# Ledger of designs, part 18: designed miniproteins, single chains

Each design is a single chain, and the fold is of that chain. pLDDT is the mean over its residues in the fold that is shown.

## One batch from the design tools (miniprotein)

Design m599
Fold by ESMFold2-Fast:
Structure m599 (fold): chain A 96 residues (1-96)
Amino acid sequence: EEAADTKEISKEREEEIRKAAEEVIKKTGAEVLEVTTEVLDLEEGIKKLEELEKNREPEVGYASIVRDGKITITKAVATDGETAQAVAVLKALDIK
């Protein structure tokens, strides 16, 4: 019930998002070039997310998950921006 950036995704919504992301990857057939994961404290993570938002790049996806007072930020690069975003989301959900 908190702000989106600090709210955990419900199990049902997580499953829905995961399926949607997998569907995008299957349909596009795009190549995944890079996946990077960084774990930061909440304050540092918020600053990092603001920086990434300012410097948004094409064909790059970002996803963040908050757990145990830390932010895990996942960055994915693919030949297609939709695939990059889907991969970032899936990887973020997988980290737990």
Scores: mean pLDDT 71

Design m600
Fold by ESMFold2-Fast:
Formats: sequence, structure tokens, C-alpha cells
Structure m600 (fold): chain A 87 residues (1-87)
Amino acid sequence: EEERERASEENTRKLEELLAKKLNLPVEEIREKMNSIEGTVELEVEVARLDGFSEEELEALREGMRELLKRIEEAKEKIAKKREEEE
């Protein structure tokens, strides 16, 4: 459990650091963008415009994006469950 949480946090941190480095933005700005749908779409568009990623960087990006998608799905499930409980 702790091992999984640590790996998830490390993958998210690596994604934040990678995006901050590649986009030349502060990590705090990357985190703020990742907390909104609009900001996340902007980050995806900017990342898609970049080339010169190493294989390791692409793998880190894939794992970090997977973690972000998981958080979005968990938020959707939480909203759906709340609606079911209120009706």
C-alpha cells in the first residue's frame, strides 16, 4: 500500500518536473494546470508540439499521464456515486 502510494507520488513528481523542464515553466504552474481540464488540455497540446524526448522521458510521460487519468476517473466515479446516493 505505502509502496504503491510512493510510486504514484514519484511518477507524478517526475511528470511535473519533466513538463516544467521541457516547457520552461515553474513546477507550481504545471501543478495548477494539471488541476483543471482546460490546463490539462493545454499541457497535452504543448507536449505534443515538443520533439527530442528520450525513450525514458516518453515512458515517464506515459506513466504520469496514466496517473492523471486515474485521478480524473476517480473524481468522475465519486461524483456519479454522490448523485446516485442523492436520488
Scores: mean pLDDT 67

Design m601
Fold by ESMFold2-Fast:
Structure m601 (fold): chain A 114 residues (1-114)
Amino acid sequence: MSFEEIKEMIKSESDAARALGLFYLLLDPRQFEWLKELSKDKEVIEALKKGLYSKSPLVRFYAALALALIGTEESLKAIIDALKNGSPETQKFVKRALDLAKNEELKKKVEEAL
């Protein structure tokens, strides 16, 4: 999978395509380099934010994990909003994604904002 193919999958209206794109992103050894480049793409960030509220549990979980790994101020705001205003299921997936991301600075900022 190329970086361009993964970007198109993440931006897809199909939950199956979005889940698959996020899965390939997060399994690739280049994930941190790709996440840094994706953080600059506003359409990708908007797709990840919408993914937090997807009907697909896989899309919700992988979108939360990708946003946590990106760790920008915009991604932090999306995570905090999901924890405050999301369903109990969305909150559970977001908390699990934060734990798996192992980003202590992001986790501390989330805890301080709650």
Scores: mean pLDDT 79

Design m602
Fold by ESMFold2-Fast:
Structure m602 (fold): chain A 87 residues (1-87)
Amino acid sequence: MIEEYKEKVLEFINNDDTPIEEIEELLEEVRRELERVRKEIEELRKQDPSNKEVQEKIKQLLREEMELGVVEVGLAVVLTVRKKLEK
């Protein structure tokens, strides 16, 4: 999934014909996914911190949050550039 988002960012960079609405839609999707991941981390942190399974799941979600954050920044930059070119 995160790899698919990275591929879409590259596709949008390489294809000037991509509708702005598609870029905005994906950015909104990535932001919703980030909110989901952050909520899951918060809920897991409320559980027993000595539980190794909980700790491992938090680590996995933190990596996912970092990767999604990079995708969000990339999409926001692409969207900003595209909107400025439509003067």
Scores: mean pLDDT 80

Design m603
Fold by ESMFold2-Fast:
Structure m603 (fold): chain A 80 residues (1-80)
Amino acid sequence: ASEEILKIGNIVLEELRKKGFPDEVIERVATEIFLLSQIPGLTPEEAIERLKEWVKNDPRLTKEQQEEILKIIDEAYKKV
């Protein structure tokens, strides 16, 4: 697993918990982060873009959840 991808992911997951996202949403985001961390040669930048695309294409997220998660991802990436 890529250390940097997981570090960014942990910041995202902590912010989702602090904002009271449902456990099912947090678990699904955590699973996607983990899967991205397992892809050989994937950079942190590429992983973040793929995570954002996953969020945009997830039919189980509301528009409001999608917009908030995308902001959290962008903020987390800036902190690393």
Scores: mean pLDDT 85

Design m604
Fold by ESMFold2-Fast:
Structure m604 (fold): chain A 92 residues (1-92)
Amino acid sequence: SELLARFDELDDRFVELALRGEAAIKAGDLAEARRLAAEMESLVEEMRRLVREILADPSVPERTKTLALARLIAAESEVFVLKRAIKRAEAR
């Protein structure tokens, strides 16, 4: 499925950005952490659009739809955690 391949590509890119965001926080580079958080939010919006298409596609197995939705929820949570870490670092 082209939709599934595109979703996996966005998910892989998101994981890369999330790891870089964690590294930026550990290094105290709050400017880079904010830039990465913004890029991660943009990817989540693209992932959300693809998940809507995946959920609407009757040829996609229900299990695959459930996993795609779970990955989206996890990605949204990781953005929230990174933003919270940035705010905590700013308060120190």
Scores: mean pLDDT 89

Design m605
Fold by ESMFold2-Fast:
Structure m605 (fold): chain A 63 residues (1-63)
Amino acid sequence: SAERERALRKLKDGVLEAIRDMTRGIRKIIEKNKPLDEKEREEMEREDEALVEKARKGLEEAM
């Protein structure tokens, strides 16, 4: 039903937002222990984006 599809979409968005928050938190902890250069920061951001994309695809396949 349209109501169920809307609820699942909202849940998916919430899960993806939580994953983004967690990856940002991990990056902040790493940066507190060692200052990252521009290349290291960009590489870490790419890895975070890849993780979010993988999660998005997994959720779409489950729907």
Scores: mean pLDDT 80

Design m606
Fold by ESMFold2-Fast:
Structure m606 (fold): chain A 58 residues (1-58)
Amino acid sequence: AEKAGLPVGVYGGADTTPQEMADKVREKLSKIPSLSDAEIQKIADAVYAGWQAVKDAA
């Protein structure tokens, strides 16, 4: 989420899979009325890719 330019909430940890992180971000963002569903999905996809890169590097 930080790499996606978003403020990171305390959702998920070091053991969180990319899919779990993307799901948590999607759930959090769906509660924000300023974001459209399409924007939420794009952000979740970006978080998945970024988190997967971090996990692959670890």
Scores: mean pLDDT 67

Design m607
Fold by ESMFold2-Fast:
Structure m607 (fold): chain A 102 residues (1-102)
Amino acid sequence: AYLIKEASEIDLEKAVQIGYLFSYSRTLRLAVDKGLEEAKREAEEYIKKAEELGLPKEVIEAMRRGAEDGLETAKRLSDAEALEEARRANREALRLYREVLS
């Protein structure tokens, strides 16, 4: 949440993309580790925490879309494929975050 908040103060459009990708990656990993029900609950808690920290509405909406897409992807992929997709999304989010700070 703090990294996304920092990014949103520098580049809102990239912060929206970062928020989507981190939420997507986190929800996918949680679905593999704990199942869909727990992943949905933890995603709702994480998004609520981001709202409480004052992240922009666009970023919060992107995080919700990322979580929803992550749950749908987890239903379609094997555990191994879902974990690889989560790693891919997380790498892309970190790349965008580094670009914002450069």
Scores: mean pLDDT 85

Design m608
Fold by ESMFold2-Fast:
Structure m608 (fold): chain A 61 residues (1-61)
Amino acid sequence: MLSREEILKLAIEYSRKIADKIEDPEEFNKAVAEFNKLLQDLREGKITEEEAKKRFDEIIK
């Protein structure tokens, strides 16, 4: 289980990557919504850290 601090660091890292890679506002909003849902699932222990990172990477491809 990830600590609150580890989840926060992950959130900051991927927020920056999303902002850097997605310039279309509509795609950005969809990516942010999906990212926030994944962060919630990670905080609730519904997904593993590895699965969360894989899915975050898919958002920014």
Scores: mean pLDDT 78

Design m609
Fold by ESMFold2-Fast:
Structure m609 (fold): chain A 91 residues (1-91)
Amino acid sequence: GGWGYGAGGSALGAASGAGLAGAEEAYERGLEAARLARRGGLRADREHAERAARLAGEAAERAGRAGSEGDKEKAEEGAEEAERAARLAAE
């Protein structure tokens, strides 16, 4: 596993309902973007997508545990960055 996925999953499960839905969705978008970047993307865009997905996952875990709107926003920003990097890698 790339960046402690198991710990994040456990924390998100324990905090179900505490701003979790948006943070979880952002985390999933980040992971999907990283997977797309890996499939045929440029190295730089792949690394950027992986880094953004990691940050989104960490923010999503914090948002799930604390119910923090700010951490949810960071997860969403990380997912958008990963998605952008994946698009650039695909082009």
Scores: mean pLDDT 61

Design m610
Fold by ESMFold2-Fast:
Structure m610 (fold): chain A 75 residues (1-75)
Amino acid sequence: MSTSLQLLSQAARQAAQQHPEARQELLQLSQLFDQAAQTGDQSLIDQAMLQLDRIATTHPEAGAAIARAYRQLAA
């Protein structure tokens, strides 16, 4: 679980490099995943999912990149 959240955090940081228009939002998402990985706090995971939804709404290509990373980790 923690490892998957750390990989999602890394994916968010990579997406921030590819999508400068969403850089700050993606870095915030990365921090939420890192904190969730360290604490196991479900509320931080929920906050990360809400942040991802906001990114997907405002910057759909950046949101899609994180969604693809999530699906690859589930495979």
Scores: mean pLDDT 78

Design m611
Fold by ESMFold2-Fast:
Structure m611 (fold): chain A 93 residues (1-93)
Amino acid sequence: MEEAEKEAEEAAKEAEEAIRRAEELVRQYGDLNPERQAAVERYRRMLEDLRRALERAKKQSPEEAKKQFEGVRAAAELLAANAEAAARGTRAA
């Protein structure tokens, strides 16, 4: 449980850093793509939801908490990857 909690917290921190980078790039380069701005704002809200899920997991039984921490970690890793893709500003060819 303790290891799963730590891994989930670290993944959430990495997602926060990826989202902050994406927000800064959108702000710095004056990205006028409304869909990209909306996506980054959605990622911020999703991170807030993940942090709430992490706090809820801490209040569960040890077996249930471990499953929830593993789920939060997986969701945070996916969120970080999506934020990094947005930060790179990949346009469809």
Scores: mean pLDDT 77

Design m612
Fold by ESMFold2-Fast:
Structure m612 (fold): chain A 65 residues (1-65)
Amino acid sequence: MLRVEEAEAMAIMLFTTVGALVNAEVSGDKVVIEISKVTPETREAIELAKKTAEKLGVKLEIKEL
């Protein structure tokens, strides 16, 4: 598994768990996550996703719809 795929999979799991995931895609070395709403739980998921992406050397972009 590529590091970008690992980062995407972990982000999908985090945002699915907090019920906010709308879409997830990979663009080169970047993971793009679209979420429905920012709540305190979603904010925690954002911080965890950022730390994971940073550790893997992957760029993470989060869009609120």
Scores: mean pLDDT 80

Design m613
Fold by ESMFold2-Fast:
Formats: structure tokens, sequence, C-alpha cells
Structure m613 (fold): chain A 96 residues (1-96)
């Protein structure tokens, strides 16, 4: 809780961010039929992770994890369909 305590691991921070974004997106979807929420974790000027969860009108859940490191963006997109089918797409691009 204070500066002397060890921080959460990156993996734990990402997991909590996914849960937070997911909870917010689901709450919005319950009100509006669809919802989207993002959480950004900043580690340094050149290193961050952005997590976006979207619940679509068709009840698909889309998780996008963007990892920014060394002038590159690694994007992992996970789609869970309303039927429970899971699709994973991964791409890497350079920041200009």
Amino acid sequence: SLTPEPPLSREEEIELAILEAGAKAKAEAEKNGKGKASVKLEYSEDRSVEITVEVTKDNNVVLVIKEYENGKVTETKITVSASGEITVEKSVSELE
C-alpha cells in the first residue's frame, strides 16, 4: 500500500486490469445492450499495456491487449462468441 511494499507482478496487474475492464464493459452492456471499457497500465515512458474489453450487441466478448515496448506495439485480440467459440489474433507493428 505504501512505497516500501513490493508491487504486484506484471501478470497480476494485467489480470486485475482485464477483470476491471470486463466488469465495466458488462455493466455498460446490461444498461445499453453493448459496452466497452479500457484500463491502461504504465510502467515507463516506453513501456505500457492497454487492455480493452468490449461486449457487443450480439453478446460477443472482445478482449484486446496492446503491449507497447521499445517503439513496437504487440496486439493480442481474443474474441469469445456468444456460442463460446474462442478466436485469438496476434499482430506486431512499429510505432512511428
Scores: mean pLDDT 80

Design m614
Fold by ESMFold2-Fast:
Structure m614 (fold): chain A 98 residues (1-98)
Amino acid sequence: VNFTAHTLNNATDVNSLIEQTKFPVELRIEVPSSVNPFAIERDLIAAGIDAGSYPFGDNYLLRVLVNNSTELQQALTIIQEKIGYPLNVRVSQPLKPI
């Protein structure tokens, strides 16, 4: 699976990621131990965005399915409000049949 890694330091980086993204995509974000991943998951689901939190080593991995630019903007806003900058985001596209 090919991942594109992004470090988002501010709102300009968020806008650049939104402009370059082709949908649908899965976001993967490692949640710091100081932050409750289930609170982020809850707020994403309440916004109509598919999300799940999974144990990943000593931390949690947040997985978010995003279908369009509006969902990506909303997801990154919710995540950023809980975690802060910098955000380390890995983006994967669905597997394409060969």
Scores: mean pLDDT 82

Design m615
Fold by ESMFold2-Fast:
Structure m615 (fold): chain A 65 residues (1-65)
Amino acid sequence: MDELNQLSLEIERIIRDWRAGRMSEDEALERIRKLVEEVVGKSSADAAQKHIRDAMERERRRRLE
């Protein structure tokens, strides 16, 4: 549980850096995928990256509208 909590915090930091323009979307997605793969495994990393990608797209659309 602690590892998943730490992973969530790291993902949030990456998303925040992307929103601030300090990191590209491709770089953010790669870092998230690597973190998830290291912590929970490859299949979970692919699923988590998709969820984060969808969340980033929703955030961009909300700010644009």
Scores: mean pLDDT 72

Design m616
Fold by ESMFold2-Fast:
Structure m616 (fold): chain A 70 residues (1-70)
Amino acid sequence: MDEGEALAIIAMMKHVFDLSDKQVKLLEYAVKLGIEKGLDFKTIMNIITTIIKKNLSLDEIKKLIEKAVK
């Protein structure tokens, strides 16, 4: 997954879930970090849905991504 594809998914999620600008920035951060760490598309999507469902903070998102990296 490239960064442009990831940003398009976030834009779609903003529309579907009525996300705030703060939430969008957190999702963009999580996707960029996930790509940088070499996470696959399925893992990144699972992280995004978890962030939305549980309203995770930046620190919780960082921990979740680190746990996903083996």
Scores: mean pLDDT 77

Design m617
Fold by ESMFold2-Fast:
Structure m617 (fold): chain A 98 residues (1-98)
Amino acid sequence: MDKEIAQGIADIYVAIGNLDLERGDYEGAVESYKKAIELLEKAGVPAARAYLNLGIAYDKLGKTEEAKKWYQKALEDARADPELAHLIPEAEKNLKKV
């Protein structure tokens, strides 16, 4: 898949997931973020933001171990890419809360 097309479609799924989080539909948010992650991973595009948001959705569901896993993946991706370094403080803060 073209990386720009994958990023664009993934951004739509992230936006849907964000709306679901605001509405308290945490299960819907998990589904939307997972779809974004699948597209990004298949295209070889960094998924740090989507990993972070998926962790937040799992944390809201009380699924603490799943939340930790996705926060750790977000940190690993953010540390590997200087353009994503701005996500490191948010991922570390959320990981320390769970």
Scores: mean pLDDT 84

Design m618
Fold by ESMFold2-Fast:
Formats: sequence, structure tokens, C-alpha cells
Structure m618 (fold): chain A 60 residues (1-60)
Amino acid sequence: SLEEAARVLAETLASVPLEEFERALRDPSHPLYRSLRRLTQLSDEDFRRLLELIVELKRA
């Protein structure tokens, strides 16, 4: 599920600051956005939801 994928990615990318994910969420040209987009086979809506979930997890 997207929730499980977000948890795994948040743990794997623990060294990446929350601020970088927030920037990626607002800017599709961000390197983090582009890298994660290439690694996933998600629709635009599902990919955006994945990034939102990662941001929520890193804020907790």
C-alpha cells in the first residue's frame, strides 16, 4: 500500500531532511522528486499522495 511504501521510504531516506521532501512536494523538477518518480510506477495522484505521507511521517 502507499502507507507501507511511505513508511519504508521514510526509514530508508532517514538522512534526507523533512525540508527536502517538502520542497520536492512543491517542485516536480526537484532531484528528490525526479529520483523517487523513476523508482515508482505510480500515477501522478498516487505519487503525490506518497510524498505527502512521507512528509507526515517525518513530521511525527
Scores: mean pLDDT 81

Design m619
Fold by ESMFold2-Fast:
Structure m619 (fold): chain A 81 residues (1-81)
Amino acid sequence: SRYREALRLVREARAAVEAGDAEAAARALAEAERLLTGEEVDVEETRRELEEVLADPELKARLLAALDGAEAQLRELIAAE
């Protein structure tokens, strides 16, 4: 299931964000987007943006909340299979 693989990648991205690893987070998020939408994401641009987000505690907290929401949505999609 693409949703199960995307859930794994969202969890990897969340762990990377918590660890302050912008490169790992960017790679996981880009792969999740590709699996879910077919859209290619610029990993280098995403990494740069994530470095700025991870430097700001408020933005980092908002990103973690967004990833938690994405995980919940993916779990619902998996349950509907």
Scores: mean pLDDT 88

Design m620
Fold by ESMFold2-Fast:
Structure m620 (fold): chain A 79 residues (1-79)
Amino acid sequence: SEAEIERLAAERVIEAVSKTDKELAEIAEKNKDKPVLERLALIDEKAREIGRTDPEKGKKIAEAVAEAAREVEAEVAAR
């Protein structure tokens, strides 16, 4: 259940950021055969890189992550 919630949260974050940024979507697609938490780690690394070169784009990515996290929290709370 805890591991299932963690996987669900990671999947929702990956989906949200992929809709927000095409480079992150490409990384998700290239690494689709990897475990979801490993894919999330790779996406997080690239998101940080993007934020260093384009702070405005980094902010939009961070907002997408925060929204996805809130949605999962609401789903878990609703049971």
Scores: mean pLDDT 82

Design m621
Fold by ESMFold2-Fast:
Order: sequence, then C-alpha cells, then structure tokens
Structure m621 (fold): chain A 61 residues (1-61)
Amino acid sequence: SDALKQQTIDRLMKDYGFSKQQAQDIVDVGMGFRNSLGLPDSMLYPISDMFAYSDKSVESR
C-alpha cells in the first residue's frame, strides 16, 4: 500500500540518514524484489532494510 511504502521510506531516512529520493529508490527496488518473489507486504521493510544496509556498506568502503 502507499501508506506502507511511505512508512518504509521514512524509516530508511531515519535509520540510515538517506535523502527522501535515495530512500524512495531503495524502497522501489525492495518492492520489485518482493513482488518478484510473491512475498507479503510485511516483508517490504526487511527487504528494503537489507538493500539499505548493502548500499551504506559499499559507500563506507
């Protein structure tokens, strides 16, 4: 849902310090991955969090 997407964006901005655009891009990737695997909406944040962590790990190298 749009509310779930916005909540996930807000959490990534808070937890990782991403800009709104960066958080939105990560959530869009997470949504695509979730949809490809047929996973429920409750998995959106765990999946997006995984991509966010990966992105920050590469940036900090």
Scores: mean pLDDT 76

Design m622
Fold by ESMFold2-Fast:
Structure m622 (fold): chain A 90 residues (1-90)
Amino acid sequence: SKKREEIEKRVTEYLRKLAEELKKSGKTKISLEEYLEIQKEIIRIEAEVLGLSEEEVEELLKLLEQGAKEGKLTEALDEVNDFLRKKIEE
């Protein structure tokens, strides 16, 4: 779908720029907080392309923040990504 293609394009460009900045800084690893911020930005990009409301975006971001605090970030990411995948397929 056009939405899937636009998401892939925007996320790839974001990650490309991030990789260039990390390379310039000589940084070899990222913190959990930096990883969480990267995942939040990816979700904001996907939500914008999908036309999600500000309220829906806030709820998805809260799920990630709660997951990170509880040591369940992977499970929270899986839940958020499942929700977004279903929205892309509709």
Scores: mean pLDDT 84

Design m623
Fold by ESMFold2-Fast:
Structure m623 (fold): chain A 68 residues (1-68)
Amino acid sequence: DYVLTLVSPSDSDLTVELRLNGVRVATAPPGTEVTAVIPVQPGDVLTVEFRDADGNVVARASGTVPPP
């Protein structure tokens, strides 16, 4: 399992969403910090999306869980 902390800075209007294989598994509202325990397998894709107040994706990063 991964322990991941999602941070939206206190001066930010951005929502941070974490997706595992395209499925939303955690969300941090603007100005908050959320720690999530994610059950991952090698080859899983983790995606972080930053959304503005209108729900538009303004930034995205993805990574694949490495094999051991």
Scores: mean pLDDT 79

Design m624
Fold by ESMFold2-Fast:
Structure m624 (fold): chain A 95 residues (1-95)
Amino acid sequence: DLELFYKVLLAIAEEAYKRGLISEEFLEELKKAIEEKNLEKLNEISRKLGEYLKTREEQLRYLEIVLEVLREEGTPEEVIEEIRAELAKALAAEA
């Protein structure tokens, strides 16, 4: 469900901002891309996210936010554990 995807993405972004992981300007850029349903712009913003998540600590905090939001939106724990495993693998590989 594309609308659920945008809702979850927005919730993740707002929580990341609240915890100081991203700037207000970055949050507003992401909100605009979501409002416009611009997948190309969202892909660009996703690449820029790496510039904000410079430390292992920031990367882990972002992962925690993603998992918390997915859990609150009703994602099954089995799916959350799969996502955690894949993200941990990606971070370890620094791909």
Scores: mean pLDDT 73

Design m625
Fold by ESMFold2-Fast:
Structure m625 (fold): chain A 106 residues (1-106)
Amino acid sequence: MEEIEKLLEQIEELIEQLKKETDADKVIDILDQIVDLTRQIIALMKTLSPAQRREVVERVIKLLDEAIKIVLDFLKTNELSLDQILRLIGQILRLIGEQFNLRLLV
């Protein structure tokens, strides 16, 4: 749990950075880091009790949902190239995929 709490705190810090970011390439880099940290949490969940897994899954899904909402708002409010739009949509799909993977662990 201590290792997972640290990873959750890192995701929360990245989401706060994401809220303030105006550079699309930096947004993409932050989202890559969130995905990587989520995968690290998933790998550690096999060491947890079923009750602890449920708690962690609920917390991570909420964080990923917040990240998705921020990226959708970024797409609406910023002038972006087609390449940047497609890359950001790709990141949203990756986050949704990780939410699906998390739900399978409960």
Scores: mean pLDDT 87

Design m626
Fold by ESMFold2-Fast:
Structure m626 (fold): chain A 109 residues (1-109)
Amino acid sequence: SADEAAKEMKELLKEISELLSKIKDLETLKKVGLKSLEILRRAAEAEGKPELVARLDELIEKAKAAKTKSEILSQVAEAISLALTELPFDTAIEALRKIKEEVEKALKE
């Protein structure tokens, strides 16, 4: 159900946020943040959402220019929020799972 999917998404978002907070260096956070934004952009493109793709492209450029961890995390959080609003739940959950895998991988590097 939509309510169950929303609950699963909230738990996944919490896990992603907690994992991102464990990344110690700006360079690694920027790399995984940009990968996360690209995952969401590809999901938006696959769903035929050109307006969402354009907004995600703006967030990607802001993340590339970011000089602090908080600036990177802000772009990632906004992108996830937009994706949760604009994408089908199944597509959004799959994108969030891929993001979690990339963050976990970055923490092992």
Scores: mean pLDDT 87

Design m627
Fold by ESMFold2-Fast:
Structure m627 (fold): chain A 58 residues (1-58)
Amino acid sequence: DLAAEPWLKVPGIDRELAERIVRYEEERGPLVTKEKLLEVPGVDEELAQRILDFIRGK
């Protein structure tokens, strides 16, 4: 799934988790807040913060 490829650039995200994140975005809208990211099974607080830092370009 090409939509999952950008998520693979975040350390700690494998292909299975990336595909799960994409599915969650399709159901719940953009995962741009820590609260929404924590709703994804397999995303803990540390990984959610890492994703937010990546989105911010840090």
Scores: mean pLDDT 75

Design m628
Fold by ESMFold2-Fast:
Structure m628 (fold): chain A 100 residues (1-100)
Amino acid sequence: DDSIKVKVNEYVKKLLEKMGIKKDEITASELEGALLKYFVELMKKAEDSEDPAYDKKTRKINLKKNPEVKELAEAAGIKRDEITVDELLAEIFKNFVKEV
C-alpha cells in the first residue's frame, strides 16, 4: 500500500541521505523506489568502470567493495561476501522496515 508510512533504521537512513532523502518517515513505496534507484546506480557504475562493486553476470553485489552495503547486510545477519540485489532488498524490508 503506497500510503503505508514506515520507519527505517540508521543504516537505511545513511543510504537514503546519499540519495538526498532526509525524511524521518517515508512510505513503503517511496523506500522501495529509492533503494531500487540506488542499486541501479551501483549496477551502472559496474558497467562503466572496472570496479568490481557489482557483478552483472551473477547479479551479486561484492560486499567487500561496498562497505556501507556490507554494514547493512551484517546488521541483517548476512555473513556472506556477496549477495544478490533481490536478496538484499528482501532482508532490508524484513529486518529494517516497520509500519508507523
Scores: mean pLDDT 68

Design m629
Fold by ESMFold2-Fast:
Structure m629 (fold): chain A 65 residues (1-65)
Amino acid sequence: SDEEEARRMAEGAVAAARAGNDVAVEYGAKEAQKLWGVDPAEAVRLARAGDLEGLVRLMLERKAE
């Protein structure tokens, strides 16, 4: 489902940010932009903040728009 895919990507992005893997965070943000129309800068900020639920919500709300 879209929710399961968004959550999987959000978990990966938060984990990458926590590990300091900036390259993976940036690639994940670009993929989220491609699949859900998310602003990559917003995705990066949420991932670095560790806001898993905020990132999932951003992806799902952008797709619904």
Scores: mean pLDDT 80

Design m630
Fold by ESMFold2-Fast:
Structure m630 (fold): chain A 85 residues (1-85)
Amino acid sequence: MESVKERLLRFFEKQLGDKEIAKKVTEEVMKEAKELGISDEDLLEAIEVAEKVEKGEIVKPKSENVYLAFLLISAAIARAKKELK
């Protein structure tokens, strides 16, 4: 079965188009989530929310931890875009 880390890596690879940067931001998000007490399940739900938002759907966060995980993912994309400049 694919791990949450592998799922997150694939999401960032699709968003950024760069495998090395996607790997770096995946590791950063996984570390930050662990420090904040965000579970792998919360991260998985946040990835699903991020994918729906990318498709133009309006999604309200179901929990505070899912929302925090979504913010970590969004911040990671913003940081990665600076490195791609």
Scores: mean pLDDT 79

Design m631
Fold by ESMFold2-Fast:
Structure m631 (fold): chain A 65 residues (1-65)
Amino acid sequence: VLLDRGQAKNFFVQAIKQANVGLNAEAQANDLIEAVGNDPEKLSIAAERVAAAVGLDPEKLLQEI
């Protein structure tokens, strides 16, 4: 599924929160969104990479958006 910018931000927030890696999940998610931009394909690829990097299942995270 291709993610829009808002969906990708929510995905990043959930991944960061579940990985318990950060002080401010919303700020970290905003930084990632700004780096990736507005392309839904790039946002979806970035979401899968973030989930993999923090050791979480991307499919499970998508169910929590």
Scores: mean pLDDT 71

Design m632
Fold by ESMFold2-Fast:
Structure m632 (fold): chain A 94 residues (1-94)
Amino acid sequence: SEEELINEILERFYEIFGKLLGGRLSPEEAVALMEELKKEAEKKGASEKVLKIIDILVETMREVARLWEAGASGDEMLDVLVRGLQEAAKVRKE
């Protein structure tokens, strides 16, 4: 179902983010994995709604990666994460 696919995407996003925070992925690797997730969803014929959610999460990861490389605080990175998740949640409710 679309809801199951969205849940799988969010679980994968949290897994990638957790690995980034744990130093198991570079910022560049985390962004690349999110872009591959989008390509996989497109190949599976995911709806425009699902692809829009993935785009929001990809941009969120890119912003977190940029802040990480700039030496930003954990609070700044958390703010970007929360805003991205809120935007994705709005699309999910459409």
Scores: mean pLDDT 85

Design m633
Fold by ESMFold2-Fast:
Structure m633 (fold): chain A 61 residues (1-61)
Amino acid sequence: GRTVEAADAAAAIAAANELFSDPEVGALRVETADGTTVVTSVEGAAHAALGGPATLTGIPR
């Protein structure tokens, strides 16, 4: 999957929308700066990035 780094919630929303432009992407894996990993949607990615920078990866359907 493609990985995108997001510095804040707005960047995370933009990155999530870009990753979901690929029809093979069904979910996002979000890794926060403290190493916490969450599998989520666009809204969940934005929420995770509220605490600081996050790394987003597209997960196949």
Scores: mean pLDDT 73

